# Designed miniproteins, single chains, continued (2): the designs that were tried, part 46

Each design is a single chain, and the fold is of that chain. pLDDT is the mean over its residues in the fold that is shown.

## One batch from the design tools (miniprotein)

Design m5587
Fold by ESMFold2-Fast:
Structure m5587 (fold): chain A 90 residues (1-90)
Amino acid sequence: MDEIARRQLALARALIELAVEKGLLEEETARKAIEAIEEAVRNAEDPEKVEEIEKKYEEALRKAEEALTRLAKEDPEAVRAARERAAAEA
């Protein structure tokens, strides 16, 4: 897995976990969204499989995106801190 892909996955995971901590996203939905992103990253060389994964997890990914958008508006400082932590971990 590419270093850039690892950093993006770590960031996505950190932000989704933060959204759960802030009560903006349900833990079960967050788990499904993270699983979808991890599967998409593992299958990045197969665009048809990535599309199937996105369709399968469409609702969870949409809810995660909405929660992250809200998180960025309500707590931009927490988002910046999560980005810094994810960069250090990758």
Scores: mean pLDDT 78

Design m5588
Fold by ESMFold2-Fast:
Parts: C-alpha cells; sequence; structure tokens
Structure m5588 (fold): chain A 95 residues (1-95)
C-alpha cells in the first residue's frame, strides 16, 4: 500500500517535470525524465530533484516545480526515508 502510494506520487511529479521540459523545448530533459521510470523509487526521487534544479535554472514555472516537489515529499514520506525527505525539503526551500 505505502509503496504503491509512493509510486503514484512520483508519477505525478514526473508528469509535471515532463510538461515543464516540453514547454522549454528540452527534448533531452524529457528523455532523462522518461528514463527515471526504470530506476528504484529512491533513485527516481534523487534524480528528479536534480532535474528540478536544472529546470529552475532554465526558467521553468516555479509554482509547477514546487507542486512536483510536494509530490516527491509525499513519496519520501510513504517510503519512510527521513534522509530523502530532508533533501526534498531543502530543495523546496531554495527554489
Amino acid sequence: SSMEKAKEEIEKALEILKEQAKELNREDLLEKIEELKSLPMEEQIVKALSIILELDELGADKEKLKEALEYLKKAAEYLKDEILLGVVELVLAVI
């Protein structure tokens, strides 16, 4: 149940990131985001955070990036990974 919920929250975050990559005409980022789906969930979150920072630097919609971060935060909570949760909260504080 908690693993399935974590997966659903990550999928919601990745859809937002794909939309932002598409709006910026960054096909390379769209491909990177799609590649994340084959990784373990913890690794998906870490790499999604890296992509969020890159999208922020490229001028993506900050409200959409914060929405994606809130989904990643929920995913980390479902995974009960306190370190990962702390990293997501740090990224949320700097964008």
Scores: mean pLDDT 91

Design m5589
Fold by ESMFold2-Fast:
Structure m5589 (fold): chain A 73 residues (1-73)
Amino acid sequence: MKVKVTVKVENLTDEVAEEITRLVKEAGGSVEIDKKNGIVTISGLTEEQAQKILEEVAEKYGVTFTVLSVEPE
């Protein structure tokens, strides 16, 4: 099942935003980034795929993601 995941990112840099966008698009999903509020919305992926991408970015950049919502598509 595909999901729409919304997360809050503390200190969302251009590099973090670009990496999330790249990985989500490579997996066949879509991403919306609100840099002003540090909010990232991922859609068109399974929850496991979205979680995997967020974990990889968190490990690589030392950032923390707070999951705000997960909605079935």
Scores: mean pLDDT 82

Design m5590
Fold by ESMFold2-Fast:
Structure m5590 (fold): chain A 81 residues (1-81)
Amino acid sequence: EPLITTPNPLYRGSTSLPFGVPRGAKTVEVLDENGNPAEGLSVDFDPETRLATITASEDAKPGTYTVTADGIPITRVVVAE
């Protein structure tokens, strides 16, 4: 089953708990359902700890988003209304 960030769902104005990014990955991105960069979502990735967090702004659109590491899907974020 696909992994999902915690909490599920992520409420607008909130930040997810840290999740692990695979070894060797250099970039972490959040994509919308159409594969475009997610507006209203931001990623903070620490290459030393290999942990990332996702923050949903107050203006984030509700929906399911895909988190990728070097273009490979690693988890999902569900943003609530």
Scores: mean pLDDT 79

Design m5591
Fold by ESMFold2-Fast:
Structure m5591 (fold): chain A 83 residues (1-83)
Amino acid sequence: DLSVEEIVERARKVFAEFDKDGDGTLTPDELLEFLRKVLGENPSKEEVEALIKKYDSNGDGTLDFGEFLNFLRDEYADKLHLL
């Protein structure tokens, strides 16, 4: 089992890899690519947009790193070993 510290470290590395413009947030398209390439998921864009809306606490339409961690913990806890 991964420790919280290991999960945060791996998530930060993965977040940086998919944050293509370096703005510190993941867009729906960047999150979709992460889900497909890292977690082996293939959600619809509508499902990704709904997930972002659920975790987007500041209403900017993107996920910052803290929101991304909450997303991973709640939606993909069983797949954190793939980070």
Scores: mean pLDDT 80

Design m5592
Fold by ESMFold2-Fast:
Structure m5592 (fold): chain A 66 residues (1-66)
Amino acid sequence: DGRRSAAAGARAAAEGHSAAGAAGMYDKFLVGDGPLAELAREGARLGASGAPPEEVARLNQEAFDA
């Protein structure tokens, strides 16, 4: 399963690089509709606005917990 790797990767990217890096991992979900697509769009918005990487990582964890 890729969900744990995606969550860990997004968290590591958010901590090591910017929130934009983590948001990029959700590109495939940005095209769709549904809760994952909405969370991916929120992550992209946070990356574009320069939100803290921890917020992006938490959003990612929330997506996988849901």
Scores: mean pLDDT 56

Design m5593
Fold by ESMFold2-Fast:
Structure m5593 (fold): chain A 85 residues (1-85)
Amino acid sequence: SLQADLDAGVIVVAAAVLLVTLRKDPSPETLKEIGKLARKLAEQAKAAGLPDEVVSAFTRYAEAAEKGNVEEAIEALRRALDIIG
């Protein structure tokens, strides 16, 4: 449907922006803020009917960000983008 396609497109763009932001500034402060947005994106991905792997990747990113694990966080965002975009 058009709404599902638009929702998926917004999530792809948002995920790409988060990845670029994190690579530019992998600070604990940036991780914390992006982690909050990643949890929101996981809920939006689920509502849009995106694959469970995308939802899991955003959830994994949020958990990695909460732990301060920059490497795991970047990997999780990259995986989400590889699946959806």
Scores: mean pLDDT 78

Design m5594
Fold by ESMFold2-Fast:
Structure m5594 (fold): chain A 81 residues (1-81)
Amino acid sequence: MEALEELRKAGKEAVDKMKNSTLEEAQKIADEFAKKMREAREKLSPEQLREVARDIIEEAGKKVTPEQARLLSAAALEALS
């Protein structure tokens, strides 16, 4: 499914961009990913959206600072609400 693959790719790109970002830049990256999650609601089930959010939050926890990971997690979870 193309939409699911695109959202997963966007999430991984967000984490990679966040590694070299300031907290202000990280907030913008998180907000852009949240926007893509909201757009994907038209094509993906709530279950698929939660699965992508879990995977990306886990990856961020391993690859970026705790503060950056928190920003991404908060934005992704808000997009699911």
Scores: mean pLDDT 83

Design m5595
Fold by ESMFold2-Fast:
Structure m5595 (fold): chain A 89 residues (1-89)
Amino acid sequence: DEEAREEVRRLLREVLGASDEEIERLLAELGSARELLRILRLLPVLAAGYRRVQAGADPRAVAEEWIEAARRLELPEEVIERMEEELEE
């Protein structure tokens, strides 16, 4: 999917400041630009939550909001399960 690959490159470059080499490595390792695109759509929510934690918000409450956003964006269950496991640690 060329469209999904281009959108992934755009978001990684704009949101993370990733180099073209880093972007191509991620695309090669994941094999799916569509799944990576869903994860990248979560990044603005993660960034906003992180800033709130730095301002004194409860980290657990923010993490629960991130998991809910991941569910709303229909991220794979394995990704959501990993996020929940990190919350427990």
Scores: mean pLDDT 69

Design m5596
Fold by ESMFold2-Fast:
Structure m5596 (fold): chain A 80 residues (1-80)
Amino acid sequence: MEEIERALKEFIEKVEEKYPNDINTVLVLRMALLDYVRLAIEKGKEDEALRALEEATANADKPVREILAMLVARTKAILA
């Protein structure tokens, strides 16, 4: 989906701007987000994935722990 691809790119760019020298933080966030998006698409919840990406982008300035906690909660909701 074009909108999901764009939202994902915008989020990754913001994370890279905040953590330009922290490869591990960028990789962990990228992998967690990609896993969530892939799962949401597989379950037919593309609109939820788009909203989650928008939420993550709006909170890109928050601590990494908070962003990861949000992604974990959304993943659990999809699997329930």
Scores: mean pLDDT 73

Design m5597
Fold by ESMFold2-Fast:
Structure m5597 (fold): chain A 75 residues (1-75)
Amino acid sequence: DLAARIETWSADQLIAFVQGLKPADMSESALRRILDALVASRHAAALRGPLLALAGDPTSTPSKIKMIEEAVKRL
């Protein structure tokens, strides 16, 4: 369970994880589950910058960019 693993990670590990994400290479359902787990994380406040950088990735579809932007609003 990815959500359970995310809860065990430090803020630095979560930042590195977000920086390594390739939304273009995953399904929308997988991205949604990841974003929901990140927003629910105790380290959510540390993820604003990394998620905004991810939303700027031009290889992502508009739908996936919107999902990331909505996650940032929930932080």
Scores: mean pLDDT 81

Design m5598
Fold by ESMFold2-Fast:
Structure m5598 (fold): chain A 79 residues (1-79)
Amino acid sequence: MKEKIEAVRKAIDEALKGLTPAERRAVRFIVYAKLAGLSDEKVDELIRAAAEKLGVPYDTLRKRVDEALKKAEEAIKYV
């Protein structure tokens, strides 16, 4: 069980390496909220709020969240 949690954390951190510190915080928070069972509607609301605060296009931030989620889900599946 501990190995799965560490693999997920590493996968998320790897996906975030190319982002600014502010974007990393926003994407990390949203990804963990989604993995914790937050609804897709509430996740979308968080992405919109973060995009507005960061001055980043919604589609750009959405893509980063989706990429990090995919890596986290793959880490859960293969570990």
Scores: mean pLDDT 77

Design m5599
Fold by ESMFold2-Fast:
Structure m5599 (fold): chain A 85 residues (1-85)
Amino acid sequence: SKDEEDRRLLLRWLARQGRNYATMLENNVDQGTLNMQIGNVKLVVDGALSLLDLSPEDRALLRQLVEAMENRDIDAVRRIADQLA
């Protein structure tokens, strides 16, 4: 279905954003830029959790992704991104 395709595309996009953020952390990007990226991901995750019919597993992974990003945990971000897509 279209909703299933939209979910799949969004999860892949969020996985890429997580990996990009992990790379930003490794490259010592400034905290302002890192916080802006977290803010952007949080807005998209909040929208997804509110508007999309996500599995309980995907819902948990999206919440865990935001938490890992806020904790600056590179390994956790990458692990969660790999589980998303």
Scores: mean pLDDT 88

Design m5600
Fold by ESMFold2-Fast:
Structure m5600 (fold): chain A 86 residues (1-86)
Amino acid sequence: SKLEEEKRELEREIEEVKREIEEFRENPEKALEYARKIAEKEGMSYSNDEAARERALTILESTLGLLEAALSFTEELIRRKKAEKE
């Protein structure tokens, strides 16, 4: 079903974001490079490396939260549809 496909896609995206957050923690140089690219792309002022890293991590964590909320809603819809059929 479309809902089960959406669930699989959200689970995949959540795994990718979680992996990227872990890479931020384990590879400071890669995290800084990524943070600089995001700041440049969005026209944000780059005040220092620490502020840029914190901003990039906040964006990733916010994205994760939104994806987890979307997954929760999709799982609830799947449960309701299955209960309605059975």
Scores: mean pLDDT 76

Design m5601
Fold by ESMFold2-Fast:
Structure m5601 (fold): chain A 93 residues (1-93)
Amino acid sequence: SLAEAKAAAQKQIDILEQNIAGVEELFSSRLSPEDFEKVQAILDGFRKQVAQLQAQLDAATSVAQVQAIQGQLIQLAADLSEALKPFVEKYNI
């Protein structure tokens, strides 16, 4: 159902937001101040994209629209991991 699809997508958004917050907390203690500022800029960009997907989810009126948003959330999570990979490797996180 649409309600079930929206609930599943909302859970994906909630997990992604928690992961972004957790990464920021962890990296603030592990990275140099200069590299942490670079990570904050990356995370701010992803937070903006998550907010846009949340607005799209709130406006969604079909399961097909929600499925498209879920696909974008999966891609966004992958893009976040890729963007952070150089810092993960540099600091052995």
Scores: mean pLDDT 93

Design m5602
Fold by ESMFold2-Fast:
Structure m5602 (fold): chain A 93 residues (1-93)
Amino acid sequence: SREKVREMINQIAEALDVEPPDPSWSTGEQFRYLAEQVRERSPTVASFLYSLADFATERGLSDQEINDIIDSMLKVLKAKTPKELALKLRTLQ
């Protein structure tokens, strides 16, 4: 659901020490905002967030499909939460 994706975005923002994006913005705009905030200090995290933004905007993926992608990434990287996923991606640099 949209609310679940917003919760994921807020957890990622907390993990990255970034102010949460405006919840009224589109999913793609929120991910692009987060990517821009961390672009210089965490390029790997920024690339991941830009990919999610592009999936939501250019490919037109729904919030449910974005949620499913993040859940798949959690399993692959053995993270239990989106916050832990963001922290793990940050440490790969």
Scores: mean pLDDT 82

Design m5603
Fold by ESMFold2-Fast:
Structure m5603 (fold): chain A 55 residues (1-55)
Amino acid sequence: SNEEKLKEALKKIGDEISKTVELTDEQRKALNSDDLDEQVKALHEIDRRVAEEEA
């Protein structure tokens, strides 16, 4: 299904992000969850944190 493909894509994106950005254990768990909403929320929190650190 499209949702399952998105979940897997977000897990892969999380792995790539973790190579360049230090993720917390909580963020890693959220990105690898089976809940698309949790994955998206984690990505938004990471984006916000990175933006704040770069500002």
Scores: mean pLDDT 78

Design m5604
Fold by ESMFold2-Fast:
Structure m5604 (fold): chain A 68 residues (1-68)
Amino acid sequence: SDEERQRQNLEGLEQLAADLHARSTDEAAKAAIDALLAQIRELVERRAPREEILGQMRAFWAQVRALA
């Protein structure tokens, strides 16, 4: 289901954020990633429109790429 897919995607992003915290020294980037992850979690919890959730997930990936 779409809900199951969104939860799996969120779990993947949470794991990625944990990995980045372990290996990065950029505290500002870590805070930005954490804030985006919290926003995605909130959107998933309130069952926001798919396009809104995907938009925030794209923002998360853009931040991850900028950190690299």
Scores: mean pLDDT 80

Design m5605
Fold by ESMFold2-Fast:
Structure m5605 (fold): chain A 100 residues (1-100)
Amino acid sequence: GQTLTFTVTITDSDGKEFQVTLTVTASPGSVTVTVEVPADAKDPVTVSVYDSSGNLLGSLTVAPGSSGTLTVPVAPGDNTLTITVSTKGGSNSLTVDVRA
């Protein structure tokens, strides 16, 4: 399946920027998002995946220094997903085009 890697910059509650690594893997009928949060992150990070209609497909909270995986069902073919990465200091979102 297709694999895409993204780095998302978000701000902690002290105003310090840090980077969360997302690995998005498309498979027939599903998308897997692997989330890596650096050990020097101050607060847990929540990752939420939405379809093109704004429906929440899944959510995962990952502690500092940890990794987690979230697998969400998607329609076969071309999908546009919005992934929101949030923490106590702020959030950022990205749009990902995948073929499942």
Scores: mean pLDDT 85

Design m5606
Fold by ESMFold2-Fast:
Structure m5606 (fold): chain A 73 residues (1-73)
Amino acid sequence: SSARFQQMMEYAAELVKEVEKQIDDPEAVKKAAERIEQTMKESVARGESVEEAKRRMEEVKKEAIKEYLEKQK
């Protein structure tokens, strides 16, 4: 439903804000945002619940931040 899609989009936007707080590179933030959005689209295509979509997007956010911080070492 459109309401479920809106909830997932709003959550994706909040995750991108969290990425922006931890990553000072605009290009890295853009790539992380694209990964989060792609994860949302794939979850929707699979007919997964809003909770499952949010969980997958949260995992991708954590991975993107971790990868960025490891490259700075």
Scores: mean pLDDT 84

Design m5607
Fold by ESMFold2-Fast:
Formats: sequence, structure tokens, C-alpha cells
Structure m5607 (fold): chain A 84 residues (1-84)
Amino acid sequence: SLSQETRDFLKTMARLLDEDRERAKALLVRLLQEADPETPLRERLERLREVLIGALKVAPTLEPSLVEPLQKLLELVDELLASL
């Protein structure tokens, strides 16, 4: 199961994407770069994309409330990858 911190992060990101998409984008990029500054941003985004796709396969059964937040974050990741 996902940690409470991960659930809160996903919900916060989903809200921020609705309110201020550019700030959500900047925050995600910053968090990925700070978590692993030695790995290129593209590779980190590709890894996150795989994790999100996997989570979306099980979320409808395990945690339905996270489906929409996960979809919104996946869409943001795909947009960022397309812009690189």
C-alpha cells in the first residue's frame, strides 16, 4: 500500500494541477531533480511514468480515490517528456 505521505502528495498535486498547472509542473521537476540529481530528468520522468502506469492498473481495485490524481500526474509526466 502507498504511504500516507504519498497519498497526500498525489492529492496535493492533483489540486495544484487544477489551480496552477505551471506551478505543479515546476514543483514536480524540482522534486525529481532534488531526489536524484545525478540521473537525467528524462530518465527520472520515464521511471515515474512506469510506476504511475503500474499504480493505475491496481488503483481501481485497491484505492479508487487515487485513480483521478494518478491520471492527472501521468498526463503531466507525458507532457513534460514531450517538451524535452
Scores: mean pLDDT 81

Design m5608
Fold by ESMFold2-Fast:
Structure m5608 (fold): chain A 89 residues (1-89)
Amino acid sequence: MEEAIAKLKEIVDELTKESPELKERYDRLYKQVLEATGDERYALALAGISLADYALENAKDPRTIEKAKEARELSGEVLDALNAERKAA
């Protein structure tokens, strides 16, 4: 979990540094999820999925597409792990 979160944060930072539009989208959704759930990990995962999906649909640069795919996979991994923890409780 910790490694996936750390790597996801790194890739999100890289994607948002390259695009002000991606940063605004990420920041907005991150705040919305954080206010709704109180959980920064859910906020990171759900905002990360949205960011990655937007980049995959709109990006034409192969490197950006590669980073977006990795962010999508890591975001899904984090979200699945968080959902499993909640079901186990």
Scores: mean pLDDT 79

Design m5609
Fold by ESMFold2-Fast:
Structure m5609 (fold): chain A 84 residues (1-84)
Amino acid sequence: MEAFEEILKVLEEAIKKATSPEAQKALRDVLEDVRRLREAGASPEQVADYAIGKLRALANQFPEEREVFQEAIDKVEEIKKKLK
């Protein structure tokens, strides 16, 4: 599976698992940012780093959803590891 598609699927699963409407919206914003970066020619590694950084910030903003964000971070880090 292409790394970009794997990152998008991780974010889609996080949106489904999040229970807060605000957290779901923030995750959709990250998903759109990832799509925009891909269209702008960013590498899979650059997109993975961006997603991890944003998910880290969201885990601090929505501590009640921390487990959902941490699972997404771990999955994106695994995708990034496979790029090297």
Scores: mean pLDDT 84

Design m5610
Fold by ESMFold2-Fast:
Structure m5610 (fold): chain A 75 residues (1-75)
Amino acid sequence: DSAAIIAALDAEYSEKVAATSDEAEKRRIGLQALITYLRAQGRHDDAAKLERLLAQGVDVAEAALREEAEKLLAE
């Protein structure tokens, strides 16, 4: 059930974010939650791409997501 998976991920993400005061760690937790969500949706290629970008840096992953979003919005 996708709704149950989304609820569980939201609860886990909220708990991890509340447990840290490090802004870089909060951003990393958010990106990890997105990777987990993509895998749960069967979007394994998208999840793997984002995971590789995150390995290069949180800023690199965020910049790539922003660029892709801008490209989609320009369509």
Scores: mean pLDDT 71

Design m5611
Fold by ESMFold2-Fast:
Formats: structure tokens, sequence, C-alpha cells
Structure m5611 (fold): chain A 57 residues (1-57)
């Protein structure tokens, strides 16, 4: 994972972007739709979802 991608995710968290923004970010970085759906299903809240997406980058 590049530092630039980590900074973009941190900025999105600070701005409290909706879940759709993190889905779009993951897809743009090459995460599969199936992996994103799994991350949503396994996450209890936004912070956990962002952590799961981060682990896929």
Amino acid sequence: MSLAKAQELLQMLKEKRPIEAYVDFGLSQGVSQADIEKAIAESKNREEFVANIFNLL
C-alpha cells in the first residue's frame, strides 16, 4: 500500500464521508466487488469497514 492511498483514506475519515465513498475508493484501487461486499457484511460500523478495506489494499 502506498502512503498516498493511506493519506486519502485518512482524509475521507476526517471528512466523515458516506460508506459509498469508501466502496468507490476500494473499487478504484482494484478491490473486487465480492471483497467489498464481504467487508460490509463483516463490519459492525464505519471504522471497522474502513479497516477491512485498508487490509485489502
Scores: mean pLDDT 75

Design m5612
Fold by ESMFold2-Fast:
Structure m5612 (fold): chain A 65 residues (1-65)
Amino acid sequence: MKLVAAAIEIIGLGIEILSGEFSVEIKDDEIYVYTKGNSEEDIKQLEKEAKKVGEYFGVKVTIIK
């Protein structure tokens, strides 16, 4: 439940922050966000906001460039 809620929040952040394509994967109770092709600035902003979501839900979030 917490993992899915965190993933939904991360998807919303990706839609708002990233102008390019991205994907989200849930694996081994962790969330992975694939951001290849997005700007470094957008990815940095997503990393910062995603860290807050991970801390709030107690879920590890990893951004992959």
Scores: mean pLDDT 84

Design m5613
Fold by ESMFold2-Fast:
Structure m5613 (fold): chain A 99 residues (1-99)
Amino acid sequence: MVTTEADVEAAEEAAARARREGRPDVRDAERRALLGRLQLAILNRDAEEIRRVAEEMERLGLMSPEMRESVERILKALAGEADEEMREDLEKLEEIRAE
């Protein structure tokens, strides 16, 4: 099942209320909200948002080792696509110099 923006917004509002009210389940509510935002960022291939949410989860102690490894792999894959495009551009510039 795909996480929607509406699902994430609802979870974020629930977490905000739990925090304001000092509820005992505030950590679980925050974890659900951040996990939803992380999943949505991954679906949108938004590397900056993925990093932002992952850093927030780590700061709050909500990041599991398995989640950290998954985030690192995803960010590496996104970065790898950019490196490949840069390599192609560099090769084209070298061909122009050889003319």
Scores: mean pLDDT 71

Design m5614
Fold by ESMFold2-Fast:
Structure m5614 (fold): chain A 71 residues (1-71)
Amino acid sequence: AAPQTVVVEMETDAKSPEELVRKAIEKARELLGEDPEITAQSVEEKDGELIATVIARSADRTVVVRVKGKL
């Protein structure tokens, strides 16, 4: 099988950085089907939006989950 990176973008009504990161981690776990290694997590504010990015990996793939919430 070819190596793959999966990018998932989500919008949510969550308004806190912690809640956005939590939703991103939950999505990564759903997609990888096992306990993934969280290799990076960040939250940034841009133009009145909160954007959380979580990068998780399993043995054969990487998942990047971005979750947007409005302040």
Scores: mean pLDDT 76

Design m5615
Fold by ESMFold2-Fast:
Structure m5615 (fold): chain A 98 residues (1-98)
Amino acid sequence: ASEAEILLGVIEIIAAVTINYAKKQNKLDYAKEISAALDEVRATFEAGDADGLIAASQKLADVVRKLADEETNPEDAALYRSLADRIVELGEQAAAAL
């Protein structure tokens, strides 16, 4: 796999973990919003659109941050914010590797 493909794979894993947690918390609207944002990340990657990939990754991270803001457990909230920051960084690295 290319470096960009590996980085996309890591973003997909982070999104999948976050979707599963949202579902366990009955936050189904967030699970749907994260899934839709991930589909945009995949679409921009497949199109070879570096600027679009950065923007889509930022949008995905913003949804994860909204979920963090609603989290009452401070450790889980901090983890989600950390994962959102990682999504942005990974998106920028994947775009640079396109």
Scores: mean pLDDT 88

Design m5616
Fold by ESMFold2-Fast:
Structure m5616 (fold): chain A 73 residues (1-73)
Amino acid sequence: ESGFHETPEGRRLVINTSGEMTDVALATYMAVPDVTKDLHLVFGDTDPAGLAAAEALARRRGFTRVTGVAELL
């Protein structure tokens, strides 16, 4: 499931993606003008390459709080 989540550690934007969907999901959420660079992004992907690509893309876009999880969230 993707979207904004309340967790015990705080509010996060969660994106569950496959490798081929990572760019589409990231483009959708990162294009929102009100999203600040300190928003905590959490990526869930069972494909390590897709997960690494998502984290790298988020950091290239200037996001400072990026976490990858090697499983679907």
Scores: mean pLDDT 67

Design m5617
Fold by ESMFold2-Fast:
Structure m5617 (fold): chain A 86 residues (1-86)
Amino acid sequence: MEELIEKIKEKVDELLELARKYNAPDSLIQAIEELREKIETNPEDLDGILKLARRVADLAASYNLPELQRLAAEVIKLIEELKKQR
């Protein structure tokens, strides 16, 4: 469980770094920051974290940012796997 949470955090940090590198819209950067904050403050709320991750994926798709969309999909998959273990 700890390993999956750390991997999720790493992917979210990578997602934020790429969003800033590509000058992604503020709405997408804010969504990623909200996701990161939620993981830090309420790691037990997997449903809330999943909802925020899906919002990030939807925004990345809307802005046609395939690398960010791919990373967001990986984060979603890891959260779903973690949720299945509980």
Scores: mean pLDDT 83

Design m5618
Fold by ESMFold2-Fast:
Structure m5618 (fold): chain A 95 residues (1-95)
Amino acid sequence: SMEEKGRELGREMYKTMKEREEAAPTAETLALQQLFAEDPAAGQGWEDGLLEVAERAGYLLVSKEPVSAEEFSREALETIADAIAAAKAAAEAAA
């Protein structure tokens, strides 16, 4: 479906961007790595959330759905926050 194609586009873009950041890390990337070194569960949730946001962005590019930058930013922050909370809860359950 077009929704699946959009999500696949988002995942491929995310993968490519992560590979580029790994090859040539920015100061921002290094700072995030340092912040999550003390909380690996939060780091995992951050990555999971960013991937979901990338999938949503890919879907919006393909669907042409009219979403404001403010609404997208709000949804993205909520998605990342939920992913971090889920990863932390999973880590606590495993401990």
Scores: mean pLDDT 81

Design m5619
Fold by ESMFold2-Fast:
Structure m5619 (fold): chain A 85 residues (1-85)
Amino acid sequence: MKLSPEDLQKIQDLEDYYNALKRLYEALKTDPVEGIHLALVTLSGEELKKLIDEAKRSGKSLTEIVQERYDKAKKELEEFKKKVE
């Protein structure tokens, strides 16, 4: 099946989001201070605030929330690719 331009754009958006979360997760694992700095320059303050708010609400660390979001983003990308073939 041929992918529509809209499907290709959605795949690109999902992949970009997944890659951003992957970079943030790796940075937080290596150096939490550098990870926060990377988040501030790479993500919008709104996106970072959402991750921090989820960490506070769940009692989990920011690194754990980023890992959960990274895992979900990967799954959503893989499931979308399967649906569009």
Scores: mean pLDDT 74

Design m5620
Fold by ESMFold2-Fast:
Structure m5620 (fold): chain A 87 residues (1-87)
Amino acid sequence: SPAEKKMFEILSKLFEAIRNNDIEKAIEYARKLVELAEKENFPEEAIKAAREILELVEEYKEGKISRGEFIGRFFELVSKLQEVLRS
């Protein structure tokens, strides 16, 4: 779907921001991910995963988690999001 394609474009930009340690852009793209999921009425589990990604990026910005834990949890949440959208 066009909405799914847009979500993966946002995820790609979010991952690039994370790779470049651009935390401000990472939060911007994570917020856009949540906004898209809510606006397009994605499955509740997908909206929840998007919100958890935003919370994770905010926790990392605040220094509450290590980079390794952040990256690991990020990929787990992205996998969940992809799985829900393909169900």
Scores: mean pLDDT 85

Design m5621
Fold by ESMFold2-Fast:
Structure m5621 (fold): chain A 81 residues (1-81)
Amino acid sequence: GGAAAQALADGARTGGGREAGRAVNSNPLARGVRASIGYDDDVTTVSGGGSGAGSGVLVPKGAGLEQAREAVDAATKNGGG
């Protein structure tokens, strides 16, 4: 739902920056990842900022990076675009 996307985007912008939040808000796959993993309130996951790889993470911060990795991994496996 839109509420989940909004919350995820808001969390991503805090840790990964506006680009991460923008990518999450545009990507329905990223919205589902948050719900399926069940991270804390402050979630910084999934960004498609990188050109080339196709999927990337803009979260260079310690714990956030680990959580983001799990979210991206789950999205690519469970999402199955």
Scores: mean pLDDT 45

